# Designs tried in a protein design run: designed miniproteins, single chains. Part 36

Each design is a single chain, and the fold is of that chain. pLDDT is the mean over its residues in the fold that is shown.

## One batch from the design tools (miniprotein)

Design m1231
Fold by ESMFold2-Fast:
Structure m1231 (fold): chain A 100 residues (1-100)
Amino acid sequence: SSEEVVEEYLKEVDRSAENIRKLLKTESDQELLLNVIQADMRSFKDELLNDPRLTKEQRVYLMRYYIEKVLKVMEEHNMPQEAIERVRALGEKLLKEIEE
C-alpha cells in the first residue's frame, strides 16, 4: 500500500537525522556541516519527486517531517541560529517546489 511506502520513508528520514547527529558530533567546520545538510535536503526532495508511488500530499508530508527532524537535530546540537534559519528557508523553498 502507499502507506507502507510512507512508513519506509519515515524510517529513512530517522536514519538521515541520526547520520546528521553523528556528523555534528565529529565535525567542527560549520560551513561544511551546513553544505552537507543542505545537499541532503535537496537530495531528499528529488527522491520524493522521482517516486511515482507517492501522492503529492504524501510528498509534502514527508518533506515537512524531514525538515522538522533536521531542524530539531541542529537545535539540540546548538548550531548557530543563522545556520538554522538558512536551513529553514531552504526547507520552505523545497516544500513550495513539491507543492507545484
Scores: mean pLDDT 88

Design m1232
Fold by ESMFold2-Fast:
Structure m1232 (fold): chain A 97 residues (1-97)
Amino acid sequence: EVEEQRRKIAELFEEFATKLDNMAKSKASVEAVRKLVDEFLKRAREIGPLGEKYAEEIKKLVDETIEKYKHLPPSVQGAKAAEEGAKFAREKAEELR
């Protein structure tokens, strides 16, 4: 059911928004951010197609943010990617409530 998937995805996005926000504050590496996003993708796919769709959107955003800031040190790239990912996850969690 789309409504059940939306609720489960909202809960998952809230969890990952918190984790990504903490990574941004701690200046986490690009590798650490990518690893967390990969974990999110796996869990979102288990919820269903809607979860997979939104998870792929956050992965694309994170990858594009890293590419955008590739001229900066890796810690800055990771922090920016985590910051944008956290913002997206929070916005999606609220939208899906």
Scores: mean pLDDT 80

Design m1233
Fold by ESMFold2-Fast:
Structure m1233 (fold): chain A 87 residues (1-87)
Amino acid sequence: MEKIEKVVELKEGESRVIPVKGQATSVEAKVKEGGTVTIQVLTDKGLKTATVNGGESKTIPVDGEVKAIRVTALSGDAVVEVTVTLK
């Protein structure tokens, strides 16, 4: 089982796409510093979304092939750690 870890630094209103290839079991987003972010996980089964506040972490269970992950800073600048667990 492989883990892909990415840290993204976003200004308010910025989005970043993290390209991921492979079948995943989970995607975790942790806002280390800053405001509120939205994480979107695009899979072959559809789009999953979560909103994560500063200092929080959320795990999104995935059912299918991950195609892309998008992180958007909704309120304030943010430092976000994204961990993808692949099968």
Scores: mean pLDDT 82

Design m1234
Fold by ESMFold2-Fast:
Structure m1234 (fold): chain A 62 residues (1-62)
Amino acid sequence: FEKAAALAGAELNDRGYQSLQDAINHLLSVDEERGKKAAENTAPDIDRLQAEGDAYRAKAEA
């Protein structure tokens, strides 16, 4: 049970990370200035999502 929940958490974090990166890349292509601001503002969230994803994977492997 706990392993399945941890894997689902890791998958959701990975999808969130990819979706956020895609949104930033899209903004950079249509509005470079806004894209740069979005990247700066979301850098802490990206770091948090990566750390959370790593923690979920470690928990799933235990």
Scores: mean pLDDT 71

Design m1235
Fold by ESMFold2-Fast:
Structure m1235 (fold): chain A 116 residues (1-116)
Amino acid sequence: ASAEASAALSAAFLPPLRAAAREAAEEIKKLVEGQELEEADAEQRGRAAAFLAELLREAWAAVRADPSEAARAEAAKRLREAVIERAKEALKNNDTGMVAALLERVEELGSPAVLF
């Protein structure tokens, strides 16, 4: 793809991606309501970062392969669902530090990075 096409895809996909991340963060907060989460250690933060990096790689690959609005919406939905499912799996394993690490990374992804 040209640089202009890549920039247009980024501009079109970032808003639904950030919305999906915010929705995932809110759903995770509801799942842990009334529970105290352990502080995430460096290993848990590393695992959460690697998991989200892989999901983002797959999402961007999907929207590059199909630059339609429907494909962008589906990629964002799949990322949201995968993050929520990973948090549920961590809770089933009593790995509350991993849930905290996932929540930190997802909230970061959902935030508008204003550099100025």
Scores: mean pLDDT 82

Design m1236
Fold by ESMFold2-Fast:
Structure m1236 (fold): chain A 57 residues (1-57)
Amino acid sequence: NEELEKLAKETGVSVENLKKVLDLKDDVVIRAAAHEISETSGMSVEEAYKKLKELSK
């Protein structure tokens, strides 16, 4: 999935870890991942959360 690969490069999170988060489709887990992405990439928590939710659809 090209979108996952791009997000992994932008965030520093591995594609494997992103897939695990998205496969769970748990809002709490997705929010936790958004916070981690915000800390590592400088992206806002809201922006990271929106990107993860788009990929989970």
Scores: mean pLDDT 75

Design m1237
Fold by ESMFold2-Fast:
Structure m1237 (fold): chain A 56 residues (1-56)
Amino acid sequence: MSVEERIREAFARRGLTPTEEEIAEAKRLLDEGGLPDVFAPFVAEGVHERRLREAA
């Protein structure tokens, strides 16, 4: 399973569909942070929280 698939799975578990931009951002954060794939759900949460702040 790719990092992209793990990010999509994390969003799907919350009933959400990530945008391509959100997937790219989450992948970038994992790569820049040197984080293993198991952190994809936590990074996806951070990206989702950013979306909520931008919508407010």
Scores: mean pLDDT 72

Design m1238
Fold by ESMFold2-Fast:
Structure m1238 (fold): chain A 118 residues (1-118)
Amino acid sequence: SAAAERQRKLDEAAEYTVKAIEHLALAITAYEAGDLERAREHVEKAIEYLEKALEHAREAYLPDDAHVAEAIAALEEAIELLRNWKDLDDLRAAAGAAMEAYAHLVEAGAKQYSFEVE
């Protein structure tokens, strides 16, 4: 059904957002340790997962769904911050935007996932 397909896309958007958050946590840890190459690798993976999350969130979007709309905006912000990242503050801001996107996806009805980001 259309409802089951939308639910799957919401769940997949949330799952990919969690994977991006996990990679951002690893990027922050690597950056703080001075491992810039590892930080860049994790940022690239986070961008990949955020782009997949954004695709699924857009496919789940209905015009009156404020939470999915806010999740899309937060995912777009996180991607933009990471494409132009310079320092630790940019990585932390992107992680915050990704966490905001995840919260909105859960409010929209996405399955909840366990993750460690600190």
Scores: mean pLDDT 89

Design m1239
Fold by ESMFold2-Fast:
Structure m1239 (fold): chain A 136 residues (1-136)
Amino acid sequence: EEVDRLVQEAINAIKNKDLETLKKIVDEIASLPDPERAVRALKRIAMAVVDELNKETDLENQEILVEAFKAVLDGLVRLAERVTDPELLRKILNVAEYVAFLINQAALKLPKSLRDKVLDYVEEQLRRIRAILERV
């Protein structure tokens, strides 16, 4: 219930382009005692960012949504850094790869500079999660 409320508040923040509120909620979710619930919540939030980006035609709003996606991806990395269970780390990597696939498709509609920025960041964060998994 608390996690579902945080997810709904994050989705509302995404729709309102409230990046500050979204970052606070992502930080709260990434710090939850149950990392399996946290990864599911961050997946739902990342998917909501992609859905809004697919509908968005205003450049300023696209820039905010790209920063929103980066913030959620940062949350997944922070979550990966605090878990030691290889199975859970693999689940986090699978979610990160899935939302990376979604943003790659959504980014095709973006200006080249903004597309390159988000895709380069995604690749960097995926490499970080993979490196964490290799150490456990």
Scores: mean pLDDT 90

Design m1240
Fold by ESMFold2-Fast:
Structure m1240 (fold): chain A 92 residues (1-92)
Amino acid sequence: SAEAQIQELLAQLQQLLAQIEALVAEMKANPSTLDAKLAQIKALMAQIQALVQQLYQLLQQNPSLKEAAMAQLQEIEQRLQALGEEVRKLVE
């Protein structure tokens, strides 16, 4: 169902977010891996953008599901902004 697909995409976004959080923690613990971890974060961010695009397409086809999904997506976007600032602090 569309609801199940939206929940799957949101779950995938949460998993990618957790992976970025883990990479940031590893970079803080071991700065020698900074460049490699930054490359991984960039790849994960690209995956997040692709999933967000898929989510918007499903929400356009299912407007009744938009409000709840957009609230969760906004929370994910806010967490990503906070992680982006943490990454900037690590690389200047």
Scores: mean pLDDT 84

Design m1241
Fold by ESMFold2-Fast:
Structure m1241 (fold): chain A 65 residues (1-65)
Amino acid sequence: SGIEERVEELKKKLNLSEKSIEIVRQSLLSFEAVKEYKKGNYDKFEELMKKLDPVYQKMVDRALK
């Protein structure tokens, strides 16, 4: 997926730790979830939300209120 390609690019360019790369992955997934919800793509939104840790799920929910 485009997200994993972007994550690997940032890991190489910024020499990120595993903890930092997971934060980047969660942030990119959160952004994509918001975009899909605003487009009305609720099936894709649900798929993306399942990949998010609870703290990021809550951030997405607040962004959509």
Scores: mean pLDDT 83

Design m1242
Fold by ESMFold2-Fast:
Structure m1242 (fold): chain A 87 residues (1-87)
Amino acid sequence: MEGTKAAIEAGKAALKGDPEKAREHYERMQKAGDTAAANGARAMADLVESGYPPELAQSAADTGVIAAGGKSGLAKNSPYPPPAPVL
């Protein structure tokens, strides 16, 4: 849960036009050893650096992690509701 929150925080920081802060949160996440959350934070940081809002970044990150062969718990452990199954 805390790892998922760090992933969301990384996305929010990048959305505000602060990708360096997003990377800081992601790096702290990696040190925490949370595999699912670390993948989420990494994907969110990349997506939000592109200018996507945190909700879209979370949805895309979750889908991206799963597509890359990972299993994401973002929908269950995220403070945000899971994305609608469209696409």
Scores: mean pLDDT 53

Design m1243
Fold by ESMFold2-Fast:
Structure m1243 (fold): chain A 70 residues (1-70)
Amino acid sequence: KEELVQELLRLAEEEGLDDEELAMIASAIMTLRDEEDEEANKLIKEIKENPSVEIKKKLIELLAEKAREL
């Protein structure tokens, strides 16, 4: 999970997300590490098995949405 978290943050930074978006994504990731979330965990599993920029983008969007909902 640590490696995936770092990869997501790097991808978000490389795509020109601002600090606020990065903070939201990081908060959402930390929440996922403490709690079960079927949608996010499913995407995390997919990335581990078949890494893809497209899947990473979808996960980032989902995590950002989760952070806003919190």
Scores: mean pLDDT 62

Design m1244
Fold by ESMFold2-Fast:
Structure m1244 (fold): chain A 84 residues (1-84)
Amino acid sequence: SKELEELFDEFAKALESGDGLKAIESLRKIFELENAKNEEAIKKVLGKVYEYLKKNYPELAKKLGNTFEEFYKALEPLIKAALT
């Protein structure tokens, strides 16, 4: 959806600028919009984020990891913060 893509853009820009608080807030809103309440749902949503970043923010995606597992590991502190 357009709302989800706008949140992905906000998240990407927060990561590029090193704004951890905005990155956490964007992730929180993404998880709320997608109703991601368990680890499986969170990983599914982050898979969508990863694909979007590879397409629209390729330099950022490469910096975070070459695989989804590396990407997830790099974002793990932000993911944990967004879930609290």
Scores: mean pLDDT 87

Design m1245
Fold by ESMFold2-Fast:
Structure m1245 (fold): chain A 73 residues (1-73)
Amino acid sequence: KEEEIKRKLEEFERELERRRRAFEEVLPAYLERKQKAENLSEEELAKLEAEERELYEKVLERERKAFEEELKK
């Protein structure tokens, strides 16, 4: 029962980690493209990078918490 829930959480965490890794791999190219297209300063680029990372991590955290709550039912 609890063992099954633990296994499902581990599988879901692996899925979130794959998504996070994919995001991290494409982020540099996305930022470079954005900088060239919008003439962003180095400070603006750094802020955009931080904001994009934070927003994506928040999305992953919300999905994880929702999944955990569903499993606890």
Scores: mean pLDDT 80

Design m1246
Fold by ESMFold2-Fast:
Structure m1246 (fold): chain A 108 residues (1-108)
Amino acid sequence: GVELQKKALELLKKALEEKDPEKRLELLKEALELLKKVTKPDVELLEEIFHLAIKLIIKSDDEEIIELCREIAELCLEMLKELGVPELRIEELEGLLLLAEAVRKVTL
């Protein structure tokens, strides 16, 4: 679990710095596939992955990249719920995802 999460986190960090949309898309697809294979997730790493996905949604103009980052964020939320993270924390994170999407629609 933890090694796959660390690799996914590193791929998301690389995606934030990547200027080539095609390479960014490949990094995000790999990160999502790694996260789908996680069976014993770490809460702190899931939250870090979630926040990086949110940053990518805000900074990206590519709809496919935004959709992948949304999927990554939603998968992190589902895993956090399964781990028994308090409902108020989940609501805070869901609020951040909604705000990121709203900010993008207003700024463009």
Scores: mean pLDDT 84

Design m1247
Fold by ESMFold2-Fast:
Structure m1247 (fold): chain A 107 residues (1-107)
Amino acid sequence: SLAEEFLNAKTPEEYAEVVRKYSEWEREKMRELGLTRDDQLLLMDLEVALVKIENGDTSAEPEAQRIRDELLARHPDKKEELEAYIQEVRDLIKARIKRRKEGWKPV
C-alpha cells in the first residue's frame, strides 16, 4: 500500500517518489469515483479532522464521522469504494504523522 511505501521510504528520493504516486493515485480515484468539487472540499475537511484525531484531539471525531456519513450519502452506489478510499487516506495520514513523530523522538 502507499502507506507502507511511506513507512519504508529511507531516502528523500524514495519519499518524493511515494508523494508522486500518492498524487497520481488521488487524482485517479477522484476520477473513478466521480467526485465533484463539493466532495473534494468535504474530503479536505475530513483530512483536517483525521489529522487532528491522529495528533490526539478526540473532539474532532464527531465532525469526522459527520463528513464521512455525508460523503457516503452523496454516493450510495459507491459506498464500498468510497469507504476503501477514505481508509487509504486515513492510513496515509497515520504513516505521515508517525514518520514526523519518529524524527522528533529522542529515544
Scores: mean pLDDT 79

Design m1248
Fold by ESMFold2-Fast:
Structure m1248 (fold): chain A 65 residues (1-65)
Amino acid sequence: MPEFYPASAPPESTSLEFPALVLVTDENGNLLAGRVVHDLAEYRATAAEFSRRYPRGTLAVVPAV
């Protein structure tokens, strides 16, 4: 199940499995951006990028199937 978090306060990645899909949605649930991340460093970079570009967005993190 996707985990939803404010883009301005992304979750700690210590409980995530990789690869994972990181999505950002606006306050109405419209998809703004998404990226597959393969490790903790990619997750941190992607979360920081999405927080800068979409500070009012919501992050959703989905473990890759």
Scores: mean pLDDT 70

Design m1249
Fold by ESMFold2-Fast:
Structure m1249 (fold): chain A 58 residues (1-58)
Amino acid sequence: EELRAQAEAARRQAQRFRDEAQKLQAQNSPENQPQYDKARDAAAGAEAVAAELEAQAA
């Protein structure tokens, strides 16, 4: 089903954004704060989309 495939893709995207946020956090640079915030928000958004698609697929 298309919804399941989309949910899995969204989960992978969320994980990539989390990995990026973790790298930026590890650098702990003030210059990276806006990029960290964007990556964190993008990860949360992708996770919310995945959860919504999973609920629709169930």
Scores: mean pLDDT 79

Design m1250
Fold by ESMFold2-Fast:
Structure m1250 (fold): chain A 77 residues (1-77)
Amino acid sequence: SLQELKDKAIQEVTKKIDQGKAEEAKKILEETIKKLTGELSDEQKSMITLAEKLAKQGKKEEAKAVAQTALDQAVKE
């Protein structure tokens, strides 16, 4: 269930980053992490902000990597 939520979120975030929709990608990432953890930590907020900034700069692969890391940290293996 949590893994499925994470996998769907990264697919949508990746799609929005590729479309140049950095703010929509940020919203999906933020809402998904809130659902996984109950609230956003300062570290998670920093990673979400970094992913948005990288996406706005056209650094799509770096933005995707940061988003993936944030989601992976929200789901403990």
Scores: mean pLDDT 83

Design m1251
Fold by ESMFold2-Fast:
Structure m1251 (fold): chain A 87 residues (1-87)
Amino acid sequence: SMEERQRLAELLSEGLAAFLKLAAERRKERIAAGYDPNEPFSDEELEELVERAVEEVVRRRGVTDEAFIRQVREAVRNAALSLRRAE
């Protein structure tokens, strides 16, 4: 439906924004700890950041629909992988 499509788009937008914020914070922490600022995130770190971003959005928006949660997680993961490949 149009309402489901709009809600999904809003959740995807917020999930991506949350991921980018968490990724920037993690990179800042790594730089402060003496890590190379150009070193890409590991698969484990990337999955951690994706899960944290999805959990933040789901909690904030009160989402209980497992289908929407799965779609948001998959889209955020795909975006995260694309961004890592662009580095």
Scores: mean pLDDT 81

Design m1252
Fold by ESMFold2-Fast:
Structure m1252 (fold): chain A 91 residues (1-91)
Amino acid sequence: EPVSLEQLLAIVEHVWLHAHGIEEDELVKELSEELGVSRSSVSYALDLLVKAGILERSVGEDGRTIVSISPSIKSLDEAKERARKLYEELK
């Protein structure tokens, strides 16, 4: 399924609100419900953002996958700009 700009921006904004990262399954569940898309669609968009260096994955203390904003990104506006650039490259 094609990834939407709204989906990419929603993921970035949700992760930005979690300074210490958010558990991947929780993020996918919340955004699937909010955007009305499948969990696999959210996971695919998340994978694209990680591959683009906008988000990163790490392992939390419980062994769960944690998603956070890349340490190279210093503002929400920068994160959103990179997400928009990624979307343009997917067209």
Scores: mean pLDDT 83

Design m1253
Fold by ESMFold2-Fast:
Structure m1253 (fold): chain A 70 residues (1-70)
Amino acid sequence: TDSSALGQQVKKLISQSDLSPEERNKLLQIANLLSQPNPDTQEIQKLLNSLSDEGQKKAIDILNQAVTSL
């Protein structure tokens, strides 16, 4: 339940953020992985690393905001 709360908060922030379709799709995949009881950290890392430098900065900002909202 706690991990699903983080994933839902990330999804909420994605909907409020100025993101490209690629950035949005990858962040939604990360949010879905974070919602799992045992998140695949390797897959999350691959998704983050596959983003542009700008996309990675946006992703880190969204993840930090989501964590601080819990």
Scores: mean pLDDT 80

Design m1254
Fold by ESMFold2-Fast:
Structure m1254 (fold): chain A 95 residues (1-95)
Amino acid sequence: GAEAVRRFLEQLGLSEEVIDAILALLATIRSEDDITAALARQLPLTVEQARAILFLAPSAARERALALADRKGVAGTGTRARLEALYALWLLHQA
């Protein structure tokens, strides 16, 4: 749920403003089909922060995020890292 995402992002040292923006973005996602490379680029995260989110996510969420992002066939390492992070956060939000 949203509280689990908030606590996870707080542990990573993200500001309350950034956390609120991420939670607002996650709230717009009604289905997996809403998750796109364009939406991932809207995440207020550096590529390094996106990679940290994926690395520190629970293993089940990380494995699923990697598989789902791979199916999108996104070019560019930075956009892919953000897409992987968005999937991981969305999976944590759905739990």
Scores: mean pLDDT 87

Design m1255
Fold by ESMFold2-Fast:
Structure m1255 (fold): chain A 74 residues (1-74)
Amino acid sequence: GVLDDLETLFAQAKPNLEKIAEKFGIPLHKLEQAIFSPGSLENTPEIEAAREEFFKLYPELKPFASPENLKDLL
């Protein structure tokens, strides 16, 4: 299903997500929150830049990046 496909894609993306987090000096868990729950974090330039770089590599994940976007897709 879509959830299984997303889990596989996220697992493949995780090494690059970790590298992006390290590059911008952001804890991995904060970058993950910024991607999947942006409203739960203080928006810093570093977090936003890291989030944009991740979606540049994985644009197919953009629709699933927000609960609001998920509601529009359901």
Scores: mean pLDDT 67

Design m1256
Fold by ESMFold2-Fast:
Formats: sequence, C-alpha cells, structure tokens
Structure m1256 (fold): chain A 65 residues (1-65)
Amino acid sequence: SKTLVEKAAQELGLNAEERAALESDAEAFARAFASGANVPLTEQDYLLGLKLAVEVVRLDKEAKA
C-alpha cells in the first residue's frame, strides 16, 4: 500500500525520486508474483513486491559504500 511505501522510504532515507522508483518497482514485482498483467493484486502480493524493492535499494546502497 502507499502507506507502507512511505514508511519504507522514510526508514531508508530516500528522496522523492528514489521513493517514486521504490513505489514503481514494488508494483512491478507484485505483478510478477501475480503471474499475470490483469490478475488483481492482493495485499500479500504487494507486500512481497515491496520487500524485494526494498532489498534492491539496500543492496545498491551497500555496493556504493
């Protein structure tokens, strides 16, 4: 959900552009888990997508450390 994306962005210290990218990536990953472009996304699918998007951001920050 939007609220979960906002909390994750705040915890990771993301700017507005990075937060928008996180939201976009979370939705893309959620749709991949749903295995179809027109399948309704569940909150669980969105949570899994968000967890992957957060992990990608974390790994990118670690690689730049």
Scores: mean pLDDT 73

Design m1257
Fold by ESMFold2-Fast:
Structure m1257 (fold): chain A 87 residues (1-87)
Amino acid sequence: SVKELREQFEEGLKRFEEEREELEKLLGKERVEFYLKVAETLFEDYINNAPEEVLLEKYLKLAYESGEEVRKLAEEIEEKMKKLEEE
């Protein structure tokens, strides 16, 4: 149910916040903030069964609006996707 998914999401966010300082040390603050923003922004679309293409478009938009490290990751993902289309 939607209620159970929301409760699981909220519990996941709480556990993430408890480990956030360690995650920021391992991944960097920009990546951690990006992952939180993605999770919060895409959760509603995910529970409403949005198409994969819509989720990917929003993910890439958020990545390009983020710091340089996250933008480079988005560029690598797009390059890999183009290679799959060319096969």
Scores: mean pLDDT 70

Design m1258
Fold by ESMFold2-Fast:
Formats: C-alpha cells, sequence, structure tokens
Structure m1258 (fold): chain A 80 residues (1-80)
C-alpha cells in the first residue's frame, strides 16, 4: 500500500467500527470511531496536497488510531 492508501484503509476500518457500534446502539463508541476516521481522512487529504510528509502522516495516523482505541477502552471501563 502507498501511504495514501494506508491512511484511506485505516479510515475505512474506523468507519466500519463506528457502523458496528451504531448498529448495537452504542452511540458514544460510534462517535469516537467516526471522529478518529474523520481525522485520518483529513490527514490523507493533506498528504495528497503535499502539506505533510508520508512519514509524518503515518506517525500521526498511528497516534490517532491509538488514541481512538484508548478512548473506547476508557468508555468500556466506565460502563463496567
Amino acid sequence: LSPVEELEARAALLEIMAGIAKSQGDEETAKIFDEGARKVRELAEKLKAGEISPDEALAETDKIVRETFEKVKQIEKEKA
């Protein structure tokens, strides 16, 4: 995968996860995944425009994905 394709694939996965959460009635988790997906899509657009480097885009995407899953885990702990 090119860096752009990698970011687009990761955004699509987060969008799928949001859809699953929404189908289960978990609006809070869906919102977190949707927000993560949107941020990754914004990075993909900046990468396409040459506003950021591939290395910077991949590093920031890894951070967004990590933060997204940490927020989901925090909500799961609060529900328990």
Scores: mean pLDDT 84

Design m1259
Fold by ESMFold2-Fast:
Structure m1259 (fold): chain A 85 residues (1-85)
Amino acid sequence: SQAELDALLAELREKKDYDAAALLEEINREFGPATAVAVGRLIEEKKYHKAMMLVLAEGMDAGKEEKGRELAKKIYRYAKGEPLK
């Protein structure tokens, strides 16, 4: 839900994890709050491959395959401690 995403974003900002917060906000804009929350939980569990696969699948289902691939690359960069931009 949007409320669950808002709570997760607030927690990330409190931890000063602005990269993860920005990533989940972008996923929310493209695929909605349920997908953003699911990705956020997978990232918290360090299940980065599953998070990448989820945004790829959502991209295919939504007809936004290129955006799904872009977001998967950002998850990969986040996992490696690299800048998302």
Scores: mean pLDDT 87

Design m1260
Fold by ESMFold2-Fast:
Structure m1260 (fold): chain A 85 residues (1-85)
Amino acid sequence: SMEEERMRRLIEEARELVSRAIIKLIDAIRGGADSDKVGQMEKKVREALRHLEEMEQAKTLREVEEHFRKLREAVRELDEIYDSM
């Protein structure tokens, strides 16, 4: 019950992080950003989406937390690329 609630909240947070990362990618593309940096951001969005899928399929809180950490790392790296533009 409490574990299931925590898992749901982490998945909701992950979806929000991925959504914001996608918005930044779209913004970079529309702004005419460097193609190499856009490619790096696309890679990080794909990594984050894969971890989100793993979180949604996970059966334990530990698995959700592990993939959430990896998802946050991918989003953080995307933010670093975006801020470097």
Scores: mean pLDDT 91

Design m1261
Fold by ESMFold2-Fast:
Structure m1261 (fold): chain A 74 residues (1-74)
Amino acid sequence: SMEALLAEARALGEELKDAPPIEQNTALAAWIAAQLAAGRISPEGAIAMAVAFLKAASPDAKITGASAGVRVSV
């Protein structure tokens, strides 16, 4: 379900919260690619997952759907 995927994205973000941004983004990209390949999410769903991950990994960052899809600002 979408809710379960969001929970997985948040858990991955929390696990990587102490990792450098490049490692966080690499892990996120790999995870999103895996879910897309498995047919579990749409491109729109991928943006929601990226936002959930980035908020968990960088709770002090101002993150939006646009930032998650194009860039992130901290």
Scores: mean pLDDT 71

Design m1262
Fold by ESMFold2-Fast:
Structure m1262 (fold): chain A 67 residues (1-67)
Amino acid sequence: SEVRKKLLELAEELEKQGLTELAERARKIAELPLSEQGPALGALGLELARQGRLDLAAKVGEIQELL
């Protein structure tokens, strides 16, 4: 799945940026059923935006558009 691949790439990027808990969250979202990935990605994107990580939030939005 392209969505799964992009989520794992995002998780690696989050981990490199010191966002270990959000990286783990992205990995867990990759394991969810497709129907549950949308809401979970939305929540992840909002959390990244809240923390001022607008570039990472935009990447979450790009993945969500693939759903």
Scores: mean pLDDT 86

Design m1263
Fold by ESMFold2-Fast:
Structure m1263 (fold): chain A 58 residues (1-58)
Amino acid sequence: MVEQIAEGLRTMFADRASVTRAQARAFVERYFDDYDEASLDAALARLEAEGLLTVLPD
């Protein structure tokens, strides 16, 4: 799950330097039938750690 969410977020926001957690959550809720908040948080942390995306607090 984490890998699929991370790849989806990277693809969706490839043209952006930053995303809010709310935007990422809305994407996951729209494109994944079942998801885990922990998996979303792990995917966001991974993308930020890799320098691919900056996560902004809402």
Scores: mean pLDDT 75

Design m1264
Fold by ESMFold2-Fast:
Structure m1264 (fold): chain A 95 residues (1-95)
Amino acid sequence: TAAIQAGIAKALEDAEKLKREVEELAEEALKVDPSLRPKAEEKAKLALEGIDRAIDELNAALKQVTDADTQAAIQAAIARLKELKREIEEALKRL
């Protein structure tokens, strides 16, 4: 549905932005200002929680969808969100 497609686009856009912000803040904390570490950790935690909610919502939508193209789009979005989650977790491990 148009609502599911809009939800996918927003979830991916929001996750990509949060990943970038977390990585930038984590690098700043590591290279320039160690006092930013708690801020980077909190931002990453909120980003991971947001991505987990998006994955749960997309999994719920997947159960209701019968159209193969929409199912494939949801599955691709979930896979990308899981990858973004891993990248954020790796940035956190470096702190």
Scores: mean pLDDT 87

